# Designs tried in a protein design run: designed miniproteins, single chains, continued (5). Part 15

Each design is a single chain, and the fold is of that chain. pLDDT is the mean over its residues in the fold that is shown.

## One batch from the design tools (miniprotein)

Design m16491
Fold by ESMFold2-Fast:
Structure m16491 (fold): chain A 67 residues (1-67)
Amino acid sequence: SPVDEALKRAEELLKQGKFAEADAVLLNAYRTLPPEERPEFYRRAADIYEKNGYTKAAEEFRRLAER
């Protein structure tokens, strides 16, 4: 899906240290989602950031998922 490709691309960018580009990819994908699907998207983004060592960013994504 376009969402799965965006999450995969964001992970590739994080592994390259391209944080602003990763955030832009995620923001673009987020804007295409209906509000009810956004919490799950944020949880998936949090998992990717955590796995790549960005614990504080992952916590922020988890907080956004609760909204």
Scores: mean pLDDT 83

Design m16492
Fold by ESMFold2-Fast:
Structure m16492 (fold): chain A 100 residues (1-100)
Amino acid sequence: MPSLDELVAEFQRLAEELQRLIKENAPREEILKVAERLREVAERIAEQSPLRDEVLAAMEALLELIKENAPREEILEALERFTKLVLRAASLTRRRLAAA
């Protein structure tokens, strides 16, 4: 399995790609493909985190905004909040692994 650091690097790459597609008004289908991949990586990062349920809830909220064609600014704000939460989850998991 990929390391936590590899998962975080892939997550950041996908988050940047998703942000770019949203800003460029890419087709919803392309945005959803990247968002689904981002979900898979985020779930793996959060798997052993105390923030797992919060990460999953934030991802579902982001996907709903995309599916409902919410205003671009709302989708970008949700993506930023989600990204910060996932990075926090990764940081907590990394600290737990270092303390064990």
Scores: mean pLDDT 83

Design m16493
Fold by ESMFold2-Fast:
Structure m16493 (fold): chain A 68 residues (1-68)
Amino acid sequence: SAEEALKEALRAQAKADRAAAYATASALGQEGIRADKENSDLGAALRAQAAQVVEDAEKRLAEVEKEL
């Protein structure tokens, strides 16, 4: 049905967004490690942002799975 197709599309999008979030977090984590050599506050901020990006994506996927 159209409703089932929409639910599958929403689930697929949330999973794709989670995968993109992990890739973004990996890049931010690497930049944080590099930044730590010159500026530990910037390194800490980048690592915190990486953790937040993953947390937001995991929470969104959980909400989508719960509502479908």
Scores: mean pLDDT 85

Design m16494
Fold by ESMFold2-Fast:
Parts: C-alpha cells; sequence; structure tokens
Structure m16494 (fold): chain A 75 residues (1-75)
C-alpha cells in the first residue's frame, strides 16, 4: 500500500540521517552524542517497523546502525 511505501521511505531516511550524524559526531570526538543519536534512531526504526507490521525490518535496520558505531569505535 502507499502508506507502507511511505513508512518504508521514512525508515530509509531515518537510517541515512542517523548514519551521517553519527559519522559527523564521531569525527568531532562526540561519542556520547553519537550514542544518543543511535539510541533515538533505534527507537524510531522499531516504532516504524511495528507500524508497517514488519518489526523484524525495524530491528534489522537498528542492528545495522549499531554495527556502524561499533566499527567506528574500533577504527
Amino acid sequence: SKQVEELQRQMAETVRQAALEIARLVEEGKWDEAQKVLDEAIQQLLQLGEQIGQPQRGQELADSLRAQLEILKKG
């Protein structure tokens, strides 16, 4: 449905914006702020996943953002 497509687009945009902001904050040495952005994006993705009836998709995208921050922490 058009509603599901729009919410899927919102999920993709949430991932894109969070990934860019996390990378920027990490470059600035703002690790605590990067963690806050990650935590807020995870909550949003899980909520959107529930709204489209695909909680696994929300979890999958959340896990990808968690993995990105962990890679950045290790260099």
Scores: mean pLDDT 87

Design m16495
Fold by ESMFold2-Fast:
Structure m16495 (fold): chain A 100 residues (1-100)
Amino acid sequence: EEARKYLEELLKRAEDGLKKAREMGFTQLQKDYEDSIKELREALAAGKEREFLEQLIKDYEKNIKTINDLKNKGEISQETADKAVKYAKERIEKLKKILE
């Protein structure tokens, strides 16, 4: 139930973003939103809301590893890495609560 509501909110935001991208003529951004809308609609139609959110958690976990690797290589600052990791962890915690 909560997972479905969350995906429906993401879909609405993506649809709003697509409308604005079309109004501004940003063709690449339009395609990005169309792809996101397609994935969200497919997940909702298939009843795969849980699997979609589990994949998002996986993507954020992978992103944390990438951010830490970039910091260790000196490609990004510690402050930039810390902020990005904090954001990703907060998103993971929120998604885990929705899946409970």
Scores: mean pLDDT 85

Design m16496
Fold by ESMFold2-Fast:
Structure m16496 (fold): chain A 82 residues (1-82)
Amino acid sequence: GGVLPYLKQKVKEGVKIAEEGLKNGDEEKVKEGLKKLKEVIDFIKEAEKKAKELGEELPKELVELKKEAEEKLKEIEEKAKA
């Protein structure tokens, strides 16, 4: 498989772990889920930077996954602050 299925799975796992942490008041699970989401976002940002340096376009699916992960990260961080 390519990198995209791996990153999609990591986003799904990160969201699930963080949401379970929020539901149960488990701060460590929230942090674990957020860490997984941040790792995916950082990976895609580095890939975008490398693609730009090479004059290549990042696959649309990776751009969309980054936006999805960033939105989920913001949602979870705001809920964790409350």
Scores: mean pLDDT 85

Design m16497
Fold by ESMFold2-Fast:
Parts: sequence; structure tokens; C-alpha cells
Structure m16497 (fold): chain A 68 residues (1-68)
Amino acid sequence: TTYTVPGFTKEEIEESLARAARLWLEHFGLTLEEVTDEVKEQLAKALGIDVDTVERFIEALRRVEEKR
């Protein structure tokens, strides 16, 4: 049996980031299409994290959504 460390594979990390991004958007009543650079800055301020971090989460969600 192959042992996999949860959250360390690229796919698992991407899914985790996408899940978090989806919860943020649902909490603020936003859709992916409404996420502009200004919205990313507002999310970063509201969550107390960097804009780059928000961008990484949103990009993961976009990639996961395109695979559907």
C-alpha cells in the first residue's frame, strides 16, 4: 500500500485551497466571476491575510472548477 501524506500532494493542496476559497466566496455572497483584483484586496483585508494568499486560493478554485 502506497502511503500518502495528506495535504502534501499538489492535487490535495489544490483541493484544500479551492474548498477554502469557495467557503470565503459563499460567506461574502460572491461568485468566481465577481472576483476582481479589488475584491481580492477586500477579501485579504477582511480575512487578515496577504492578497497573494487570496490569489493562490482563488486560482486553485478556478482550476478545480474548470475540471468539472
Scores: mean pLDDT 74

Design m16498
Fold by ESMFold2-Fast:
Structure m16498 (fold): chain A 78 residues (1-78)
Amino acid sequence: SEETRQRILTNFRKIAFSGEALVLIRQHKNKGLPKDEVMAKFDEIAQQMLSSTPPQFQKEVQAYFDKIKKEMEDEIAS
């Protein structure tokens, strides 16, 4: 069904977003990218992915992004 297709795509978007978050953490640690710039890039990627997400999954995707954002903030502050 279309709902099943959109569920699968939403799960793949979450996986892709986690990968992008890891890249940003590595840029902070290895290249000295400032925390504010890392978080700005994170928010930009999150907004782009959320805007392409069907309305019925937006709350779920937003909650996932908020979780990853907190984990990133904790990681780059350490």
Scores: mean pLDDT 84

Design m16499
Fold by ESMFold2-Fast:
Structure m16499 (fold): chain A 55 residues (1-55)
Amino acid sequence: AAAARLRARIERYQKAIDKIKEVMEKDPSVDKKIAENAIKFNQSAIDALRARLAA
């Protein structure tokens, strides 16, 4: 149960990263610094959730 909830949260953050990357690929005029910061933020959340799954 708890692991399933953590996996669902990881999935949501991963989808957010995938969407940001897709937008960056399709629109080269997008602010790469803002996009990269958003990816980094979501990745940090995933890393924390993965650490909780590994514990």
Scores: mean pLDDT 81

Design m16500
Fold by ESMFold2-Fast:
Structure m16500 (fold): chain A 94 residues (1-94)
Amino acid sequence: MSKEELEKQLEEIFIEYVKTGDLEKAAERMRELFRKAIEENGLTLDEVLEIAQKAVRKAAVKLNLSDEEYFRLLLFAQTIAREVYKEVEEEKKK
C-alpha cells in the first residue's frame, strides 16, 4: 500500500462516516488500514499522523465541514492511529 493509497482510503472512510454516522465501522476500517500501514508497509507514527491529517483536510473541504467538525475528525483519526501504533510496537518488543 502506497502513502497515496492510504490517504485516499482514509478520505473515503471519513466521507462515509460523516454521511452515515457509523462510528464502529469507521473505527474498524481505520484500525485495519493503520495496522497494515505500520506493520506491513513500515510507516512511522509521524508519517501515519501526517497522512491522516491530509485525508481529514481533504474530506473537510469536500464536505464543507466546520472547524469544529474538522478537529473532531482529526482527533478521532489521531487517537486510532496512536492506539494501533502502540499495539504494534508492544507486539514487536515481545
Scores: mean pLDDT 83

Design m16501
Fold by ESMFold2-Fast:
Structure m16501 (fold): chain A 105 residues (1-105)
Amino acid sequence: SQDHFRQGVRYMGQGDYQQAIRHFQQAIDLDPNDYMSWIYLGQTYYRMGDYQQAIRYFQQAYRRALDLGDNGGASGALDNLSRVYSDMGNQDLAQQYQQLSDQLS
């Protein structure tokens, strides 16, 4: 999963979002608790303008980080959710997710 995660980050940096998605998905398939791969998969969809997929993957990252007791990872997922909702024009949800993130960090 770490190898697939690194390849995903590399392809994302090159703007090859389809290859990035493939590698992050493989990392998740091998280790569903790799919440960083869930985060980067969400960020990849966010960069593509697919806000609904971005939200889905950030919610998965949040859940997995909480289940692992990783408050920093959970906070990071909530920061990403806040950003997506802000860009969608939903400032109330953006503020709610930011407040929840601040409580965990």
Scores: mean pLDDT 89

Design m16502
Fold by ESMFold2-Fast:
Structure m16502 (fold): chain A 66 residues (1-66)
Amino acid sequence: SDKQIQDDFKQLEQSLQTVVARAPGLVEEERGRTLSDEELAQFQAQGKQAVDQNLKTIKEDYKAKQ
């Protein structure tokens, strides 16, 4: 049903947002230093864009095929 599909998309969005929220900490660990405010803002902006774009593409592809 459409409701189940919408619930699945909401869960996917939340999962992607969780990964993006954790990414700066993982980058800091990999680089062995804390990120600057500028770097943090850049990663947050890129992560938001990536989540929005990926979710949109997945939804459009799904609707086009189903």
Scores: mean pLDDT 79

Design m16503
Fold by ESMFold2-Fast:
Structure m16503 (fold): chain A 60 residues (1-60)
Amino acid sequence: EREEKLKKIREAQRNIIKTKGPEEATIENIAKEAGVSKKTVYELEGSASEYAARQLLKIA
């Protein structure tokens, strides 16, 4: 379920960047395009940021 929502969010972000430009890739626009709540985008992006930070710490 989390993977499906993340896929929709990534596809929405990619579509917005292609059609409207990266400046329009806001959480609100991504949520609307992906058909999810803004809360869901915040939660999944938060998880991705935490994962990325943890990987950087392992390298450092």
Scores: mean pLDDT 68

Design m16504
Fold by ESMFold2-Fast:
Structure m16504 (fold): chain A 74 residues (1-74)
Amino acid sequence: SIDKLKEELAKVQKEIQEELSKLPQSTQEQINQELIKKLQKIRDDAIKKKLSEEDFLQQVLKVYKETLAKVKAA
């Protein structure tokens, strides 16, 4: 459901913020720049392919989960 996806997204976003705060500012800037670029691509794809809200949120959640893995590895 959309509500479940939004809840999971909020949880992942909070965990990313907590993990990023432990890293040097330069590393935070690099990771944030990569995240912004990936989110822009998803938005462009959503417009082009006319994605549903659920499909859009699933793709956004995937990118945030990948970002969380990167911040934990840094």
Scores: mean pLDDT 85

Design m16505
Fold by ESMFold2-Fast:
Structure m16505 (fold): chain A 96 residues (1-96)
Amino acid sequence: SPALEMIELAIKHAAKTGDVERLKEITEKIIKEADKFPSSQLARLLITGAQGLLSLGKYKDALDVAQRALQVAQSLGDDKLVKQAQQVIQEAQKAL
């Protein structure tokens, strides 16, 4: 979807520019969408957002987003995304 590609670019741009508020806004909107219509694409975007927050030292926010990504990935049975979300959770917890 062109919309999902634009969202991924927006996440990566916010992370590179240190725009924490924009990154939180985008991840919150993705969480709300995933709660209604879970998909592997949305779980991947949440993992990317959590990685962005982690890179900006926002460990608690990264943990919260990664835990939501884990729930979505588990509901879909996507073992690869489950492992990726768990990795971000572990990195965030070590930094807290």
Scores: mean pLDDT 90

Design m16506
Fold by ESMFold2-Fast:
Structure m16506 (fold): chain A 92 residues (1-92)
Amino acid sequence: SSLVEQFKKGAINDAESAKAVAIASIPEAKPLADEFVELTKKAVEDFKYLEKAREKGKELVKLMIEHGSATSASAVAVLVSGALTNLELAEK
């Protein structure tokens, strides 16, 4: 359905935004942010990657909490949550 395609696009957009915010705050977040985006892109094609995307998103948020600012950590957490919610809605 068209709505499912919108959720898939939303997931990728949120993951890319999470990557941008994370790297701008902590350049060292790039490998983890890149993996989260890649797994999100794989998950929109094959939902077997959804749990791997979720795990990598949690790792990214943890890095932001440990080494980022409260503002950047909060922004990345919201965007990671948005990406994962969009993936879950696309799977249904």
Scores: mean pLDDT 88

Design m16507
Fold by ESMFold2-Fast:
Structure m16507 (fold): chain A 96 residues (1-96)
Amino acid sequence: MEEQKALDELLSKAIEVFRKLLEELRANNVPGATARGSVSITTPEGKEYSVDIEVSLLRRTDGSLVLTYDVRFNVPEEVRQRLLDALDELIAELEK
């Protein structure tokens, strides 16, 4: 229960960091720009979980935005998959 709460907290913070990185890239409006962020938590037992995120913004010739990202995980596979799904959804929202 404690570990699951910590992992859910990490996931929420990682999604928020990703959103802030997207906002930073859009505010700069510079094709080829890269933004980085990281989130870590420590459980009561002393276990550390972390997510490191790098996002790059490219502008296509038609004016649309293309985002690429790289994520380094120190989390269980289930949390990794949930995070990747959330990141893909946030990117899809930017193309509207």
Scores: mean pLDDT 75

Design m16508
Fold by ESMFold2-Fast:
Structure m16508 (fold): chain A 96 residues (1-96)
Amino acid sequence: NSELIEKIAEEVAQVTEEALKTQPDEEALEIAKEKLREILRKLGYSDEEIEEILKLFDEYYEYLLANTTGPPDLPTIVYSSVFAALGQYQAKKIQQ
């Protein structure tokens, strides 16, 4: 469900943007990851599935940071990482 994935990515990115007003980048990222856990738990994902999705998020986040020029736009990188992680996880579930 690409529409649901987009809404989740947007909500997590918005939380990242708000956190950056008062918190440093690393703390804002942890707040974003906790918001992602909260959303996924409310959607009925198990703790094991949530940690698998967050591992994918970390992999995409590191990739995007390494391949982005200039100062990092953290909300945009978080958005893209959430979208990619959830898309990959959903594709894995469909292939099984």
Scores: mean pLDDT 85

Design m16509
Fold by ESMFold2-Fast:
Structure m16509 (fold): chain A 88 residues (1-88)
Amino acid sequence: KEKEEVVQEYVNQWSLAQTVKIGATKSESQAPQAQKELDKQAQKIRDEWLKKSLAEAKEQGQKLYDEAKKDAAAVLEEVARKKEEELE
């Protein structure tokens, strides 16, 4: 139960970061398809990590989340900068 919760938490955090990137970079017509692909990838990652030890799943999950969060932050920063230029 705890292993499933830890894995799901990291997958959820990774998915959230990716969803933020999709919202910032994809058009309304592309976003739904990108979101479906993301959901499919999240399920695959979850299933793969559930087969690993808790320690391995936690370590790999943390790395994947940290990378996705950093990428999402960079994209959001660029979008925010462009939006501020439009408001000035």
Scores: mean pLDDT 71

Design m16510
Fold by ESMFold2-Fast:
Structure m16510 (fold): chain A 81 residues (1-81)
Amino acid sequence: SVREEAGRLVAQVIEEAIDIQNLLKEGRLPSKEELQAFLELVDRALAALAAVVPQSAAERRRLELMTEDLRAIRAQVEKLL
């Protein structure tokens, strides 16, 4: 479903963001190609979230918060390019 796809992509963004953070903590910079691939993944996750029609005010709020979190992650990683 659209919701399951959005959840899967968001989870993947979070896992890969943690990997990038761990590399940076070790003084290692991901390649430009790896950073670009991650930004493409974030854009796919954002598009998937935007496709979810909320069924409640609570779900709408959760989708808004997740969208803002992903946008913040995107902006932080984009600065590494």
Scores: mean pLDDT 91

Design m16511
Fold by ESMFold2-Fast:
Structure m16511 (fold): chain A 56 residues (1-56)
Amino acid sequence: SAADSVGGAVKLGALELGASEEGAERAGRIAQDVVNAGGSSKEAGEAGYKAALEAA
């Protein structure tokens, strides 16, 4: 699904930016939730990356 693709991309992006494995997993899940709720890929990335940084 589109949510799965966006979630995977956000997880990989969070890892590349230095997020922990736990933070990256949370980022990916939050991104999937945003897309599933009708949010844009941009909104999903912003929410996911914010969560990853807060989890560090």
Scores: mean pLDDT 79

Design m16512
Fold by ESMFold2-Fast:
Structure m16512 (fold): chain A 66 residues (1-66)
Amino acid sequence: MELPLSEEQLEKAKNGVLAAANALGVAPEDLGKLSDGHKAVAIQMIKLNTGIELSEEELTGLAKSL
């Protein structure tokens, strides 16, 4: 999987994933196991907090890398 993010943007996205997981009450690695609706909510939270819009595939990949 290729992420078109700089190293700094990737770190911000990872921090956004952690914050979204905490807000949803799940472990970060479990974000990829959520329903499509909950994944969409997580993606929206990350976009609002970091300005980075992730695909569901990118969200799942980043969550597993944490």
Scores: mean pLDDT 76

Design m16513
Fold by ESMFold2-Fast:
Structure m16513 (fold): chain A 74 residues (1-74)
Amino acid sequence: SSEPKVLKLPVYNDTENLDVIIEALKSAYEEDPKLEVVILDGGSTDDSVERLAKALEEAGIPHKVVKVSLEEAK
């Protein structure tokens, strides 16, 4: 498909899984450079959202952070 792919990623205090998530997103972007990541922040109190956004910036992956309720991030 030629359409842009938007990946919505719910995040809530997910620091332990960040390395796996970042690696998966980098692989996905290498296979489809039309990928855009929307980080759905359920109100994280750790630095998981900030660390993920920084990694995506460094990798040149288009992304956006959206604040949502914890229930909406499920």
Scores: mean pLDDT 78

Design m16514
Fold by ESMFold2-Fast:
Structure m16514 (fold): chain A 55 residues (1-55)
Amino acid sequence: DALRRALATSKAIQDNGGKAPSQEEIDKKLAELTDEELDRLRAAIAAGREAARAL
């Protein structure tokens, strides 16, 4: 899932003080992600798309 990897990478960058994270750091964040967290992000993206289409 591209979205899951993108979220994990973003969190790893934040934890690394804005520096490029290692693959190991990204993998750790991937393991920590919950389905609930991903579902909330997907819902927000879907709502944003609907709002853009309504304009």
Scores: mean pLDDT 73

Design m16515
Fold by ESMFold2-Fast:
Structure m16515 (fold): chain A 85 residues (1-85)
Amino acid sequence: MAEELKKKRLELKEEADNLFQQANGDAKSLKEAATLYGRAAENFKKAAEIYKEEGDDQKAEALDSSYLYLEREMKMLEATWKELE
């Protein structure tokens, strides 16, 4: 069980990092970037929850910070996209 949780949190973090890199790349639209940031945020949040269950509060806090940052960025991009219509 512990080994399965370790693998799952690593996979979620790697997926989140990849999605974040895609969002910061040559994004064709603000909507596309917002969607990628949102997906990255959810994966960081899920990884943080697993770290909290394992008692790694420091890593959980770092991933929660990444989640909150990306969620804020996503909302800002969505607001900008709505203004551009």
Scores: mean pLDDT 72

Design m16516
Fold by ESMFold2-Fast:
Structure m16516 (fold): chain A 75 residues (1-75)
Amino acid sequence: SRDEQVRIMRELLDRLLKEGLISEEERKELVDMLDAGASVGEVLGRIVRIGSTRSQEKREKMNKLIGEAVQRLLS
């Protein structure tokens, strides 16, 4: 359901923030996208673009967390 997708995405955003992988401002923008009805693919695409500006180590951590969230979304 959309509610389950939004919950999984919000949990991903909270983990990315906790791990220092995104800023509070980036988290707010991504939450606002979800609340405005943006697709999961659109929000994930934005997270990947943010990751492209990070170090390789941070990008690898982001990709792992994104992969875990995608597995939950496909279940």
Scores: mean pLDDT 88

Design m16517
Fold by ESMFold2-Fast:
Structure m16517 (fold): chain A 85 residues (1-85)
Amino acid sequence: SREDKLQQIRDLYVKAVDYLMLSQMYKSAGNNDLAKLYLEQAKEYVRQLADLMGLSDEEKEELLKKVEAGTGVPLLLDEIERFEK
């Protein structure tokens, strides 16, 4: 159902943000290996989220680049809000 899909999108968003926060915490602590691991896990959740929202491969690639650069979360939230309307 649409409600189930919206719930999956929200759950994936929360997971992506949580792993991005973990990545940043470990990076700040000087643990680059764990920072990279958590960033890659966050990117995987972003890919799944983008697929559920029907984003094109080009739009997904741009979003992932922004997530990796630390600027992707506001853009991801904007895409979710547009999809929910």
Scores: mean pLDDT 83

Design m16518
Fold by ESMFold2-Fast:
Structure m16518 (fold): chain A 87 residues (1-87)
Amino acid sequence: ELPELSPERLEKVLRLMNAIGDRHNLFRVSVEDGRLVVERVGEEPPELAMSDEQALELVRGSIEGLLSREFSDEEVEKQVEYFLSRK
């Protein structure tokens, strides 16, 4: 389950997670009814073989890690832009 977050901060953290997931063709994350929903991106990634449950656990741990580091909204946005623009 998600930690208690402001909707704005949660949205920015999810944008960062989705930027990372999209870059590596791993997963996409959304929030429905206060719960994380994880979906694999693109065709099956034969090298990863990651289940939806494993992807959810990875995302949950990453969100908790970002909260523990007290990432500012500006820092999250900067990281999102970095991953989206990185070649």
Scores: mean pLDDT 57

Design m16519
Fold by ESMFold2-Fast:
Structure m16519 (fold): chain A 95 residues (1-95)
Amino acid sequence: MMSVAEEAIKSGNPLAEEVGRLSQEAIRLAMEALRRSKDQKIINGAIGVILGAMGIAFEALLLVKQGKATEEELERLRRQAEELVRRARELLEQA
């Protein structure tokens, strides 16, 4: 089954594609932090990033599929995805 982030990347909408790529990056970094760390605080943070990134990618994909994707809404989701990438990098540095 194709991931929600991969479906967003393949949506044909450039902002939704960017949201999908950023969500996939955040998940990848958070998964690496989970692999390296046994600290429960880092583990909880990484799980939060993974769930948040999946939710953002799903929202972007849903908006595109429903024909309700506005530039403003997708740009908001893109900014949220960038923040999750930043947070995932910080967690990985602490791991």
Scores: mean pLDDT 84

Design m16520
Fold by ESMFold2-Fast:
Structure m16520 (fold): chain A 73 residues (1-73)
Amino acid sequence: IKELVENFNNAINVPTNLINNQIAQITGNMLANGVDPSVAQQLTQPLQNLLNQGLAANQKNIEQMKKLLEELK
């Protein structure tokens, strides 16, 4: 059970964390180079929206798994 939860979390968290770190680094570099924060956000926003949509869908599956684990107590 723990292994299944860990594998599921790794499948979600590792790719999303890598992409989020890249977006954060790009945004940080843009800000460091004097790009307006609103412009930097507009350029990265489509990528953030795609990640947020994926995370929302996976969050529902995670909550269902937690409910099943609670029933096994």
Scores: mean pLDDT 63

Design m16521
Fold by ESMFold2-Fast:
Structure m16521 (fold): chain A 88 residues (1-88)
Amino acid sequence: MRERLERIDRAAEELKDDERYSPEERMAIALLRGAGYSEEEIEELLREGRLIAAAEEEYRRLALEAARELGLDLAEVEAAFAAMVAAR
């Protein structure tokens, strides 16, 4: 799971300068890429207007799973998720 969290963070860094996406879309794309979604799948979700909803569900599941598996602080994971929701 450590590698998945690092992939999410890296994807977010790569997307920070991409003005073609809104801030909420950039975060959603980073989360989905980190979770193993292909660029094609992500673009399809974006075009259908389902990107944010899909990212929210995947992030919640992934964050809780990662926290349990690695013994991470659930409060920190919840804070990161709340930041994403607040950015909507």
Scores: mean pLDDT 71

Design m16522
Fold by ESMFold2-Fast:
Structure m16522 (fold): chain A 77 residues (1-77)
Amino acid sequence: SMMDEERARRLGLLVAMEAYLEMKKTGAEKVKLVFEEGDIRAEAVVDKKKAVVVAEYNGVRVRIELTIKELEELLNK
């Protein structure tokens, strides 16, 4: 479903943003965050160059890769 893909994408971006904020707060060079609730899962890996997130909603899986600049632009909205 297109709606499930959009939901998976939204979830993935939220987890990536949270991982980036955690990285900034802790000074870590790399952060991995996992969110799981029932059939919903997202895993984000963020370092100083990029974020890679894989999210799944109702069996629909999406992969998103963002530069740190793109991720920072999402946070400044």
Scores: mean pLDDT 85

Design m16523
Fold by ESMFold2-Fast:
Order: C-alpha cells, then sequence, then structure tokens
Structure m16523 (fold): chain A 82 residues (1-82)
C-alpha cells in the first residue's frame, strides 16, 4: 500500500521545511530567491497531497483535512505567481 508512504513523505517534507517556510512567509518583504523557494516547496507539497487525496476519500475524516490543506497551498502558490 503506497498511500502510507506518500503520507509519510508528505509529513517529513512539510516538517523539514515548515520552519523556513514560516520565517519567509512572515517577512514583510521577500527576495525573489525566497519566493522561488516557497513556490518549489508548495509545488512539491501539492503534488504529494494530490497523490494522497483519492485514497483518502476512502477514509472520510482525513480527506477533508487534505482537501483544505491543498486549497490553502494552491492559494499561496497563486500569490507567489503574482
Amino acid sequence: MELEKVIEEYKAFVEKHEKKVTEIVEKKEKTEEEKEYLKEVIKKVIELLEKALPPLAEKSGRYEEGKEALEELKKKKEELEK
């Protein structure tokens, strides 16, 4: 079952990058390098969540959490693209 591996990879990736992402997001101004870093992190997290969401539909409680997180990440990616 690959779903557990995808979820573990997602959590490990988010936890590894969460502090740096938070520090950058909280800055009043961001460099282009910082924006690129956020975009790459968000892109990877979106890809991992999209892989996990269909199997999570079989376990409804987690599906809603994943869907909400995916929507938030897509909004952040749009902000960085503008």
Scores: mean pLDDT 68

Design m16524
Fold by ESMFold2-Fast:
Structure m16524 (fold): chain A 100 residues (1-100)
Amino acid sequence: SAEIERIIKELKEMIEWIKKNLPMTPTIKEVIKKMEEVIKALEAGDYETAIKLLEEIVRFVEELLGGKPPLELSEEEQALASVGQAARLVKRFLEAKLAE
């Protein structure tokens, strides 16, 4: 699917941006690892596993940010918020695709 290939490309670009612009803290390394696991599941066509992994990313980010307002987020926290948003959007897309 062209849409899945685009999602994989965008997730890979997000990982590369994080690696270039943020310090490799244990938290950032864990997020990258989870995102790489999502990419692997998507490349395998395992959308059910990808959905579960995306839900784990959303929960992980929500727990880290603790409901902190967007204007009070650090650069690292802003990047984590963007990852969480991307994970929610990709999960919703995959759920819709599986319902077809």
Scores: mean pLDDT 86

Design m16525
Fold by ESMFold2-Fast:
Structure m16525 (fold): chain A 65 residues (1-65)
Amino acid sequence: MEEVERLKEMILKVFENEGIEAEVRFEGKTFYIYVEERSLEVELAFGIVTMLGTSYGYRVELFER
């Protein structure tokens, strides 16, 4: 549980550092990331957080609202 909370904070920080507002939810073994619009900056941030999440055995998925 504490690991998931730390990863969630790290994911939010990656998007925040790029100036992107994102929402992160965790269900099962997957982090679901919601953004308003897909952009090159969003795709780059998603690449970073996918590598981070998968290194800990979690899946990461990106959705547009």
Scores: mean pLDDT 83

